# Designed miniproteins, single chains, continued (4): the designs that were tried, part 76

Each design is a single chain, and the fold is of that chain. pLDDT is the mean over its residues in the fold that is shown.

## One batch from the design tools (miniprotein)

Design m14630
Fold by ESMFold2-Fast:
Structure m14630 (fold): chain A 69 residues (1-69)
Amino acid sequence: RGQELADTLRKTLEIMEKQGLASEETRKYLRQAAELAEQGDLEGAKQYLQKAASINPEAVSKALNEVAS
């Protein structure tokens, strides 16, 4: 669901900012993905999440795993 994805992406972004992970561009794509997910545009959210992951897959994966814990 859009809200659950948006919440996960926001927490992921917060972890990235606190730990100094990823570039500003990667974080901008994640913010856009969270906004689209909140609006119910899951396809748009997925596209921006993939863009963020393509730039820095390691940082995105680490932050998502920390949110899931």
Scores: mean pLDDT 77

Design m14631
Fold by ESMFold2-Fast:
Structure m14631 (fold): chain A 96 residues (1-96)
Amino acid sequence: MLDPESLEKAQKIAEEVLEELEREKASEEELLRRAAALLLGLIRGLSEEEMRELIRNADEELARRALEEHLELVLKLNPDATEEEIEAARKRVEEL
């Protein structure tokens, strides 16, 4: 579904964001928030600049929406997912 160029951009941005979060000793919540924004950018096919902007502006609401869209996509790609797996994924989104 994702083209190789988009994946390459995402890897570069993810590496940069991880290094930045490690330097800042960011919380697990902040890490998840930035990761969710990156995933949202990938799902929507955004440019590198647009993805960086989403990551910088990643708040709790944006992270929740990103995880909800990601969960919906995962469920569409894996319709045989068990009820326990779906519930566990939804609980992770709610814990933001």
Scores: mean pLDDT 66

Design m14632
Fold by ESMFold2-Fast:
Structure m14632 (fold): chain A 70 residues (1-70)
Amino acid sequence: MSEEELEKIKEEIQRLGVEAVLRVDDPAIREQIEALTKETLEKLEKAKTLEEARKIFDEFRQRVEELLSR
């Protein structure tokens, strides 16, 4: 996995997290999204392959969508 691919996925995670926070008025859900974003970025730094990085991003997207559905 190239550093450019990792940075692109990192930027996508950060952007999705910010967009999700802006869509939610509940401070508890905002805190959960922020915590999830931080945890996901930490996991991404440990990813050794692009496949692992994409899996981490897809899991993040699903968890954010679940939080937004509440």
Scores: mean pLDDT 81

Design m14633
Fold by ESMFold2-Fast:
Structure m14633 (fold): chain A 87 residues (1-87)
Amino acid sequence: SDAGLQKVIDWLRENGLEEVAEELRRLYAEKRAAEAAGDEERALALAFRAAELLERARGEVEGRAEEAEREIARARAELAEILAAQA
């Protein structure tokens, strides 16, 4: 649904994936045009491309979260060492 697509677009934008959000919107517009033309094969191909794009975006966000957690852990360790040196 259009509401479902908008939720995904909003999620992508919230995670800094604006270019992916724009590409997804374009793919869904092309899919709707193919459906309106009765081109079921093209519509299906566009749906698979959109799904692959979303899967890659999810992997990127998950990877960034793991990197952010490691960076936060490093910063916390460095701060703890500074505080211990001042005690």
Scores: mean pLDDT 81

Design m14634
Fold by ESMFold2-Fast:
Structure m14634 (fold): chain A 69 residues (1-69)
Amino acid sequence: NAARKAAAEIGKKVSDEIIKKYGENAMLTADGAEKASREAVKKAIEELKNNPDIELTDASETSGTAKAK
């Protein structure tokens, strides 16, 4: 559905940006991976919030519930 496709596209975009910003070396440390993961989740939630096809019903740092508009 539209929500699933939008979430996948946002996830890919955020993932690419986090890797570019923090680099592969940061992902080799527990602290770096944790920080990058948390930033990725926050960015994904923000992108989902701003997507006209998706409503967030519950936004959290580890999980969020989204539905198609």
Scores: mean pLDDT 62

Design m14635
Fold by ESMFold2-Fast:
Structure m14635 (fold): chain A 75 residues (1-75)
Amino acid sequence: MLSEEQLELLIKTLAEELVKEFGLERKVAEEIARKAVEEALELAEKNDLKGNEFFEKLWEIARKLAEEYLRKKEE
């Protein structure tokens, strides 16, 4: 299980990449990153995801959430 410090570091790192890739506001990127980390951790627990597979799934979820956010913003 990730410590609180490791979890916050992952969220910050992922949020930074979401800002760079999608041009999201820092606050929005952090909210999306937090949700992505939560979903990825749940999937990792169920499917024994580790190392690179965990990070690949994390990025997949984060991009999906960012795209959903932008889609809703267009409405």
Scores: mean pLDDT 78

Design m14636
Fold by ESMFold2-Fast:
Structure m14636 (fold): chain A 97 residues (1-97)
Amino acid sequence: DPFVEELLKNSPVFRLADIAYGHPKTPEEYRKVRDLIIEEAKEKNLPISLATSLAVLPVAPFVFPKFDYKKAAEIAIDTLRKLGMTKAAEALEKVFG
């Protein structure tokens, strides 16, 4: 919770992403992916800025209307896998796949 509060305080983009995650039409599985990204980012002691960017990626098409949904998903999954965030990557792949 304190880590999430710090992301919200320091990132306008994460505040927009948080609204997208909380939207009634956003599937619950997206919030589970967000929570896994935050958990694995904490475990790896990732910088707040990087954790914020990673947590925005799953809902980027809802925050940035001109963003390609498939490209956003592919970038997010590939980035999470390269960082060894396997649980978050698998959950996101299942949602988009």
Scores: mean pLDDT 76

Design m14637
Fold by ESMFold2-Fast:
Structure m14637 (fold): chain A 80 residues (1-80)
Amino acid sequence: SEAEAEQRAVEKILELIRAELSPRSVAVAEAAIELDRTAPATLAELAERLGLSREAVLRHGRRVLEVIAANRAEIEAIAA
């Protein structure tokens, strides 16, 4: 099912992020995933939830996206 494929992709993304990035970057990724289950998370909502500045959320989010981009083929294979 699409939901099961999406869950597997999310689990793989979190595995990769936990291996390469700081616990704070992992917390940004986890909070974004949790909020997106109900509605798309805004930068302001992420900053408030995590007690970070909007600039800090953007910086950590960029590192998360860089790890995803580097592993895109592997993530897409799991989501298929």
Scores: mean pLDDT 76

Design m14638
Fold by ESMFold2-Fast:
Structure m14638 (fold): chain A 88 residues (1-88)
Amino acid sequence: MKAEAEVRAGEAVTLDIGAPPGAKYRVTVEDLETGARAEVEIEAGKTASATLPDGSTVGAILREDGTVKVAVTGAPADRRYRVTVEEL
């Protein structure tokens, strides 16, 4: 399974994945202006984070309701990111 959305700097996006317990996903966040990427792996009920080259932080959580919430913090407010969630 693969799902995609956009998120803006300082905002969060929620993707409905329908994740079963014990499933693992790769979350890729790509800066649409620079092409810089960060990747994290998440499991149901767990949080993961990574840092982009500009010092911005990507946080991701796979929630108990089967949704993935992704936020980018510490970035310029005009930045947009593509979020891709892929089953491992």
Scores: mean pLDDT 76

Design m14639
Fold by ESMFold2-Fast:
Structure m14639 (fold): chain A 73 residues (1-73)
Amino acid sequence: MKKVEFVDRPKTKASEIVEEALKDVEELRKQGFSLEEIAEYYRKKAQEYRKKGDDLKATIYENLAEIYEEEVK
């Protein structure tokens, strides 16, 4: 809801954060984490970044958590 699909503008900072998060997913999968656990991990990270006032990272991690939660069922 209220989808804002204008992340494609500067692919510098946002795309780097997304790529790092995706690499972390591979690491977590090697640790035995499920997609559900990965989604929970991203949600927790998003909350931590939001508390720090890092809205960019918080928003990106929230978006990733939502995507992975939908993949789980």
Scores: mean pLDDT 71

Design m14640
Fold by ESMFold2-Fast:
Structure m14640 (fold): chain A 69 residues (1-69)
Amino acid sequence: NEAAKEALKGAEAGDAEEALKGANELVKENPEALEEAQKIGSKIAKENPNATPAEIVLAVAKELGKKYA
């Protein structure tokens, strides 16, 4: 899946904009990925209360990219 590969590539490069773009395209292609993204993001936010929105995006995109790539 191209969107999943883009999300993973962006996340591994630390590029939150590219990671978010890939993750958004993945969610459009697979609506179930949205629920998974929300679950992953919620868990990361709870475990890392000082994490920035960009850091959460990178972590979510990396996990989704690995699962769907």
Scores: mean pLDDT 80

Design m14641
Fold by ESMFold2-Fast:
Structure m14641 (fold): chain A 78 residues (1-78)
Amino acid sequence: MKVTITLTFSDGSTVVKEVDADTAEDIVMAASEAYLLRPGQQVTHIEITTEGDREVAEQAAKQLQELFKTPVSVHVVD
């Protein structure tokens, strides 16, 4: 499924990553790779936008919230 991950950093900058993901782990890896593009910055918010599979997106959101200690929002587009 198509997933768009938006990371917002403490300086107000954002990193947007699009990935084709079938598992929560794919989404978590993509977000982690996006985080590495801004070394030394704090993540203040993560948004996951996906089509169709809310449960996978919510599982990824839970894992990302535990990993980054930041709010994660999920938006499912039909």
Scores: mean pLDDT 81

Design m14642
Fold by ESMFold2-Fast:
Structure m14642 (fold): chain A 92 residues (1-92)
Amino acid sequence: SEIEALRAALHEDGSFGEKGSLNDTLAAIARLARLGDWETVQEVLERWKKVLEKYDYVPESFHPLTPGTANNTFLVQYFLLTAPKWFPEGFA
């Protein structure tokens, strides 16, 4: 299934795709959300939290990435701000 293929492409740090690029990672999460695999979305957010914390970032709150959640915008913004430290070798 498409969900199984996406889960197989998930890296330990919560990135997706061959290089773990920011664009591939955000696209994969958006696709998982549209497919209704909130369990995997929650797992990815937990992996993101672990990676972000080691770069002097601690989010004030975490919510599963659900449509219409204000915290989704906050998490994406923080991911974008910290991603150059998180993926120093190549996100696009």
Scores: mean pLDDT 60

Design m14643
Fold by ESMFold2-Fast:
Structure m14643 (fold): chain A 95 residues (1-95)
Amino acid sequence: MLEEALELAKKAIEENKVSDEKRDFLLGLAYALSAAGLTLEEMKRVIEAALKTDSVEEFERLLQEAIDRLAARRPASQLTTRDVFREFIELVEKR
């Protein structure tokens, strides 16, 4: 899983000619997504969504918005990293 996640991030970096800062961010994101137990399809969607954000700061704001939306609907103790990233995908694809 981790190897596939890293290959996915590397391909996205190459195809989109991202900055060095965003390159390091996408590689770190691939590690986090793999550790959270996301499927390859879910990881691809999160990486594609992250590529649509203009900066790491915008990505972090959208991620926090996803957390806030989920916390409003259920207790924080029931929130998983997978749920947060699924809500994040929805927010980015909606914009």
Scores: mean pLDDT 74

Design m14644
Fold by ESMFold2-Fast:
Parts: sequence; structure tokens; C-alpha cells
Structure m14644 (fold): chain A 96 residues (1-96)
Amino acid sequence: SEAEELVKLAIEMLDQAAGISPPETSKKLEKLKEELEKALKEKKPIEEIAEIIDEAIKVIEEALKSGKLSKGKQELLRGILEGLKAIRTELEKMAA
């Protein structure tokens, strides 16, 4: 389904975000990625999947505010953040 493809894209984005984040942030994003993978396999409601993506968005926003990232990593992480927000908005439309 289109929802499944969007969730798969969010999983890939979380993996990329973890790879460029500080260790503490990376561990949180990897855990949220595992939660998304499990929710997708268990065919959880879109609303529950969207809540996991919302948590990932908050984790990334906190990482960006931390001052621990280079300018290049901040720009990459902002790109991933915008992508996740777009996916969340599209999933919300499907949940209605």
C-alpha cells in the first residue's frame, strides 16, 4: 500500500539520521526505527505509526538544537526532518 511505502521511507530516513547523529541521539533513532519496523510488520493502525514518527521528529529537533553537529550534518539532518514531517502529514490524511 502507499502507507506501507511511506513507512518504509521513514525507516530509511531514521537509519540515515542515526548515522549522522551523536551516539545518544543515534541510539534513540535506532530504537524508534525498530518500533516502526515492528509496527509495519504487525500492521498497526496508521495513528500509532504516526506517533512513532512524531517521536523521531522531536528527537531530531533536539539534536539540531544541541550544538554538537557540524554545519554539514545539521543541513543533512534538517533535510531528513522535512522529509519525515511530509510523511507524517501524508499518513494523517490516510488515517482520516
Scores: mean pLDDT 87

Design m14645
Fold by ESMFold2-Fast:
Structure m14645 (fold): chain A 97 residues (1-97)
Amino acid sequence: SLLEKLREALLKRYEETGENTPEFILEVLRELGAHFTAAMLELARELSEKGAEEEEQIERAAELISSFVGEEKEKVREWLEKEDWEKIKELLDKALA
């Protein structure tokens, strides 16, 4: 799928350069349109799992998700640190409604 190809491209770029700013990721995900929520959730999971610096990856994911759902970054960061994927999915689904 387009989502899988995009995820692979973002992961490869992160592995090769370490560059994955929230602004760049948001622009790329917005271009996906109807698949935005799925891409956000999967990307957030991958960023938390890639872990050269776990804290930095969680912060980047929190900034990305909070910007999309309109929630406080610190709350999103706490849910990511706890790996509360059900809560993250709920927020993303609600943002698209």
Scores: mean pLDDT 60

Design m14646
Fold by ESMFold2-Fast:
Structure m14646 (fold): chain A 75 residues (1-75)
Amino acid sequence: GLEQQADDVIAALERAAERYVKLKKEDPQAGDNARATLEALLEAARRGFSQHPDLLKRVEERVEKALAEAEAKAA
């Protein structure tokens, strides 16, 4: 149901976040494209889960964690 959709969205966002962090240092143009993809997916998630604040909070926290972990590995 809805929780499975949230898990699928989280997985896609985590991959987009990791890709963005990796590419922004290796290829600035590809990094900009990856950031645009991440931002578009985040906007879609916020719109899709706007009536489910618990799921939206989980999505946002998982993306923030993925970005932080990817940044730590890239440093």
Scores: mean pLDDT 85

Design m14647
Fold by ESMFold2-Fast:
Structure m14647 (fold): chain A 74 residues (1-74)
Amino acid sequence: SLDELLAAIEAAKTPGEVATLTVELMEHIQRERVPAEEAVAALERALAHVRARFPDATSLIDFLEEGIRGVRAR
């Protein structure tokens, strides 16, 4: 579920684990057609976690920011 993926992202200890989980999060949002408001909230929560714990993971931050823009354009 969306909440389980977010909990897993927040529990992840390496940038690699977070990267895998954020791809799974985006795939879940697309497959389940998560409403734009919920999808943006989930992606913003993931982005806040990445910025706080892995500020040097610039590619991952860019990926999440692009994901938010894509959902907002729906």
Scores: mean pLDDT 84

Design m14648
Fold by ESMFold2-Fast:
Structure m14648 (fold): chain A 58 residues (1-58)
Amino acid sequence: MIPSELHLKRIAEEFGVSVSTVRKIVRAAFVEKRSQREIAEEFGISVATVSRIIKKAS
């Protein structure tokens, strides 16, 4: 499920990233079924941050 814009904005503010970045991470995880490691490498953020974003978005 893709979270609402308000939910994405809250996640973005919590982790200090843009809403656009959170949206791309969520799509990569839920639509493209990419691993957290691959997403972290693609967006230049830690695997821990990706994991937390995905957990809050699901």
Scores: mean pLDDT 77

Design m14649
Fold by ESMFold2-Fast:
Structure m14649 (fold): chain A 65 residues (1-65)
Amino acid sequence: SEDDERQALLAKIDALEQQLSAIVRDIMRRRDAGIVLAPDERLAISEKMVAIGKEIARLRRKLNS
């Protein structure tokens, strides 16, 4: 049903938002511990966050259509 599809989309969005929050918290914890991220690791994290953000935007557009 449309409601089941809506619930599935909301669950996917929530999981992706939780994933972004977890990445940010991990970066903050590593910073607080004095751990300097390597340039390659920093780039990989940034690219992953951008990809997750784009997927959230795509799912939100589908939810609102």
Scores: mean pLDDT 88

Design m14650
Fold by ESMFold2-Fast:
Structure m14650 (fold): chain A 86 residues (1-86)
Amino acid sequence: SAAEEQARREVTEIANEQFDFLRKQAEEEAAKVPELREEALAAIDAAREETVRTLETGSPAEGARVAGEKLGEVQDLVAELRAKAA
C-alpha cells in the first residue's frame, strides 16, 4: 500500500540519519584509539546494511525492530570506544 511504502521510506530515512550521527561519533572517539577505527566503522556499516535490507525485504514493523536493535548495538559500540579513549 501507499501508506506502507511511506512508512518504509520514513523509517529508512530516520534510521540512516541515526547511523550517520553514530558513525560520526565513532570516528571522533576512534581518533583517540586509531587501531579500533576500521573494525568499528565496518561494524556500523554492516549494522546499517542489515537494517536497510530488512526494511527492503520485510514489513516496516520488522524493519523498525531491527533498526532499534542495531542502533542500540552501535550506541554500545560508541560507548566502548569512548571508554577506551579515556
Scores: mean pLDDT 87

Design m14651
Fold by ESMFold2-Fast:
Structure m14651 (fold): chain A 103 residues (1-103)
Amino acid sequence: LSRFQQTLINAIEQLKKEAIELAENDPSLSKEEVEELKRYIEEMYNVAVQAIRDGLSLEEIEELIRKKMEEAISKTKNKRAREILRTFAESVITTLKWLLNPK
């Protein structure tokens, strides 16, 4: 990994931690919904990390994250859980855009 790739991974790792904390502290989510949501957050994180490690373009990374988000949302009944998943995916994409192109 380049130092830059490690910086990207560190940034999204912080976003993962924040998303998990949000899920664990949301009173509208059942214990089962929290565990499932945490699993989907981890899956999206792993997809993003692997894409960064593989040197994929921002557009390719965004596509992979959005695809994983759509899969997770399609299997998620709870509206707030879907919102947390969408927020996490958008936060990762936005952060990568700013770090790769700070315009």
Scores: mean pLDDT 85

Design m14652
Fold by ESMFold2-Fast:
Structure m14652 (fold): chain A 98 residues (1-98)
Amino acid sequence: GSMEEALERAKKLLLEAEINLGLVRIILGVLKATNEEKADEKTIKQVEELKKEVEKLLEEVKKLVEEYPENEELKEILKRIEEILKEIEELYEEIKKL
């Protein structure tokens, strides 16, 4: 049904959020490993775009939770994407301080 379709959509959005988090972690890891004194503007913009994509994914999952507010799996997926976005924000600030 539409609830099952919403849950499958939410799982795909979570996977995309996790991929974006992984990419931000790789970017920070490379910057630290290469001992770069500053992240360039291009790298900062790339992280900003990855963050914006996760913000969009979060808004999509929020709408799915609003349609099915009693579905605990959708709420858990929402919470996980919120945690992913928070981690990306923390990594973004760390990249900017390099």
Scores: mean pLDDT 87

Design m14653
Fold by ESMFold2-Fast:
Structure m14653 (fold): chain A 85 residues (1-85)
Amino acid sequence: SSTLKNLPEEVFEQKVNELLILIELLKKHKENPDKKVHKVIDPTTGEILLEGTLEEVKKKIEELLASLPPELQKLVKEGLKSLLE
């Protein structure tokens, strides 16, 4: 829990929001693997939050994880184990 304080609050919130959108997009790819491109849409506004292929999503997750402290990378990887394997 102390590791979470190593990021500025605004930067942490932004990274968490980006990760949640990437996780949602990854789930859509896992549910419908025959569809090459999936979208995450904001249910309130109807706007597209993120769109991409499975390869693009995995790359973005790796880039986001690389920007986190090692302790947070470990926690996120454990949480995503069922989606990344």
Scores: mean pLDDT 74

Design m14654
Fold by ESMFold2-Fast:
Structure m14654 (fold): chain A 75 residues (1-75)
Amino acid sequence: SKQAQLEELEKKYNELGKEFLAAVAAGDTAAAKAKLQEMLRIQEQILDLELDGSPEARALKAKLRAQADALIAQL
């Protein structure tokens, strides 16, 4: 289902966000860049679900945008 896909994408995005912060803290720019690219791919998948008319995808996109802003503020 679309809901199950969104839940899996949110879980993966949150795990990648933790790995991104760990790489930044370690000074591993290459690892941080790789994790950021994976996070952008997940955002693209959420956008595809939003374009399919999913209000849950739109809500998740807004939530993850807010999380990204909070993560950037910690850097």
Scores: mean pLDDT 80

Design m14655
Fold by ESMFold2-Fast:
Structure m14655 (fold): chain A 91 residues (1-91)
Amino acid sequence: SEEEKRKKEVRELVLQLQVLEGVEQIIFGVAVAVDFQGDLTLKSEEDLSEESKAWMTRQKSKLQPLIDEVRKKLKENASEKEIEELKREFT
């Protein structure tokens, strides 16, 4: 039915959002690793080189529209409660 199809699509969108949010964390981790190499104690975004900050901004600019599209589709097809419950299931 349409309801079963909606639930499946919402579940897939929540998984996509989790993956995209994971990629945001990886982007920061890569910038830290490149700039500090052997000294990961300096993990502040403000401590990053201008080159790493610019690279992160470019990656986030490519990623943000994808995140926004998934969030928009979730908001149109699911309640905040349903999204929260699915996020808890996948963590």
Scores: mean pLDDT 80

Design m14656
Fold by ESMFold2-Fast:
Structure m14656 (fold): chain A 89 residues (1-89)
Amino acid sequence: APPPAPEELPPEELRERMEELVEEAKREIKEKGINEEELREKLLEDVPSLTSLSEEDKKELIEMAKKNVSPEELIEKIAEILLRKRLEA
């Protein structure tokens, strides 16, 4: 069967699912050796064009990218923002 849409999951199950996705992303970063500077540059370019994010969320992500935050921390923040937005919707 297809996996249920994240929007239909109870908050606790949605949170656990997000934690698993964040763990997978962290493993992928470690295995692929994603360049931190390149990731920051891409986020600075792409974040302003994301219509689904609030202005405050965009500002925070841009600030984190400028402050040399690790790619793992950036992914965690993006996942947190997306999860929070879906729970508030």
Scores: mean pLDDT 63

Design m14657
Fold by ESMFold2-Fast:
Structure m14657 (fold): chain A 85 residues (1-85)
Amino acid sequence: MEELEAEYARLGAEVAAAWAALPAELRAAAEARLQEIEKAGLEEAKKRMAEAKTEEEKEEALRETIVEGLRRAAATLAEAVAAAA
């Protein structure tokens, strides 16, 4: 749990840094891509939570799905920044 929370904080900082480094001209396209990642993450969270048998498993499924979404967001923004350079 603590490890996942630390990864969440780290990935959140990475997303924020990559977003700040992204040229303004590319932000609209990046925002659209991030919205797609968020929608996919929400649907995945619903599926995993529906399969969970306990409240602890539901909380873990939600946290894992959020971290997975942040990893995808961080990678997507890093690729956009690299493409702009």
Scores: mean pLDDT 78

Design m14658
Fold by ESMFold2-Fast:
Structure m14658 (fold): chain A 77 residues (1-77)
Amino acid sequence: SSVLEEIKKKFEEMIKKAEELINDPNGTLEEFLEVVSKGLKEILELAKENNLELPEELRREIQEKIGELTLEALKKL
């Protein structure tokens, strides 16, 4: 599905922005939380708009990656 591919792309873009903030000496926890919340909102809106259920593998990947990024943000920011 092209919608699923777009969701995966938005997820990858969210991760990249979050990682860039974590590695930026001027990055803030507030900016990190804003990037993650905006990215997740866009993913959920795309899924709802297209009546698409996220595959279990993708849901798990999102959960695990956000958990990892959040722990790193709390340590570095």
Scores: mean pLDDT 85

Design m14659
Fold by ESMFold2-Fast:
Formats: sequence, structure tokens, C-alpha cells
Structure m14659 (fold): chain A 91 residues (1-91)
Amino acid sequence: MTVSIVVFDKSGNLIDYAIASGDMKTIEKKIDEVMKKVQKAKEADVYIGVSGTPEDAKKIRKLVIEKAKEYGLEVVSEKFTGNKTNLTLKK
């Protein structure tokens, strides 16, 4: 499984771009790194792409939302299209 995460500010400027491949622990560590960067931003749009099964995509979606909450980020909006997830996160 490969996960791509792209982070933009509300003006459309790229804040971060991350790719993680492998097991769930490796992917979770990369999500933690991304969430720390998002936490430093006032508000961000996060685009997540999952290369894997639909079940993998659902697991990654849940994990990212849970991690956002752990980092004190509010999930302002959620949009799901196939293996893609778009979240608006705000501290």
C-alpha cells in the first residue's frame, strides 16, 4: 500500500507533500509527521490518495481523522471520492 498526502493552505500554496509505502506502522509515522506540520498552520486542505484496496483507503481515512483530532485539529469538512480523501483541518 502507498499513501500520498498533499497539504495546501487556504490560498492554495503547497505546505507539504508526503509519500509513504509499506505497513500500517510506517504509514502512521508519516501521518504523524504531516499532522505536526498541519498543526503549525492556521488552516489547511489535506488531500490523501491511497494505492490499495477500498478497505485500505477506509482504514487510512479513519487513521488520518483520528490523528488530526489527537493533534488538536478540527475536521471542518470531509469529501471522499473512491480512494481519495479531501479534508479541511483547522486549529
Scores: mean pLDDT 82

Design m14660
Fold by ESMFold2-Fast:
Structure m14660 (fold): chain A 65 residues (1-65)
Amino acid sequence: MAKANELKSKILDAAAELGVAVKVEVEDGRVRVTIYGEDQDKTEELKARIKELAEEYGFEFEVID
């Protein structure tokens, strides 16, 4: 529970820092992030950050852009 909430919070913080709109959902040990950004550089940076965070927390991840 706590790890899932912390992961979600960190992903939202990273997205806010980059100015990218996202939707974050956590289900069955998987985190799904939908990215609404048009800036390719910021989107790629956010994807890398999400991957790092999900792997650190032991969650499977799925990114939708």
Scores: mean pLDDT 79

Design m14661
Fold by ESMFold2-Fast:
Structure m14661 (fold): chain A 104 residues (1-104)
Amino acid sequence: MEALKKAEEIRKRLSELPEVESATMALVTGPDGNEEIHIKVTLKPGTDIHKTAEKAMEILREEGATNVKVVEEILPSPTEEQRIVIEAEIEGKKLVVELIKPAS
C-alpha cells in the first residue's frame, strides 16, 4: 500500500530529527471503522515541542500529505508532559502524528 510506504518514510524522517527519541508507526481502526495510520513520536526532555511540530508538518507536506493541521494541543507546563496531535491525509488514508514530550 503506497500510503504505508510514505508513512514509513515520514516515520524515518521524524526519527532522524535531533529533538526525537523515537518514532513508531501503527495501523489503527478509527472510531468510524476506517483504517488510520498513526505515528507516535516521543521527544527528548527539554526540547521545543512547537518547533518540532513545525518541522513535522513540513516533513508531512514534503512527503505528499495534504490537509496538514494541528488538531489538539495539551501544554500544561514546560516541565510536565506535553502533547501535540497533527492530522493529515496521505494517499487517501488518514494520518495521525502524535508528538509527546515527557515530563522533565
Scores: mean pLDDT 83

Design m14662
Fold by ESMFold2-Fast:
Structure m14662 (fold): chain A 92 residues (1-92)
Amino acid sequence: SSEEVSEKLSKILSDPEKREELEKQLEKLKKELEKKAKVDYSKPYSVEEIVEAVKLILDKIFNGKKIPDDKYPLVLLAVELLLYIIERHKES
């Protein structure tokens, strides 16, 4: 559920060590995915699609699961959004 994703993300962002690890893994994933996929920023993405992409990111980073190739553009967008959220959270 979106509530489960929000709760997990909030716990990670509240822990400086976990937040730093997430940021490093997101930067690594961004570099990897940018070589394989492109985000279409003109396309409207649903909240449900973004939540699914965040789940895929967390499952890859913390549970070692693979991201499906067809999800790479959506995951790349979600990585960019999470990096933005982390940067804003550091200013608090």
Scores: mean pLDDT 82

Design m14663
Fold by ESMFold2-Fast:
Structure m14663 (fold): chain A 80 residues (1-80)
Amino acid sequence: ELDELREHVARSMDEALAQTRALAAQLDPARAAQLVGQFQRYVDQALAALQDGSQLDEARRYLQQALGIGQQTAGEAAAL
């Protein structure tokens, strides 16, 4: 059950990361690398927190931060 949730989250976040990379490609390369790197870091921390099931609130917070970076990337791309 927890492993299924972790796999589902990983797949969903991989799709969100792909979208973020596509949007970031419109930005300066250094900025694109920073935003994509921040997204990946938060996703990795969320998946690690999900592994034991004892830090679900931390996992949720990291996922929200990753999605926030995705939204920021979309906003910066739209402003070009």
Scores: mean pLDDT 83

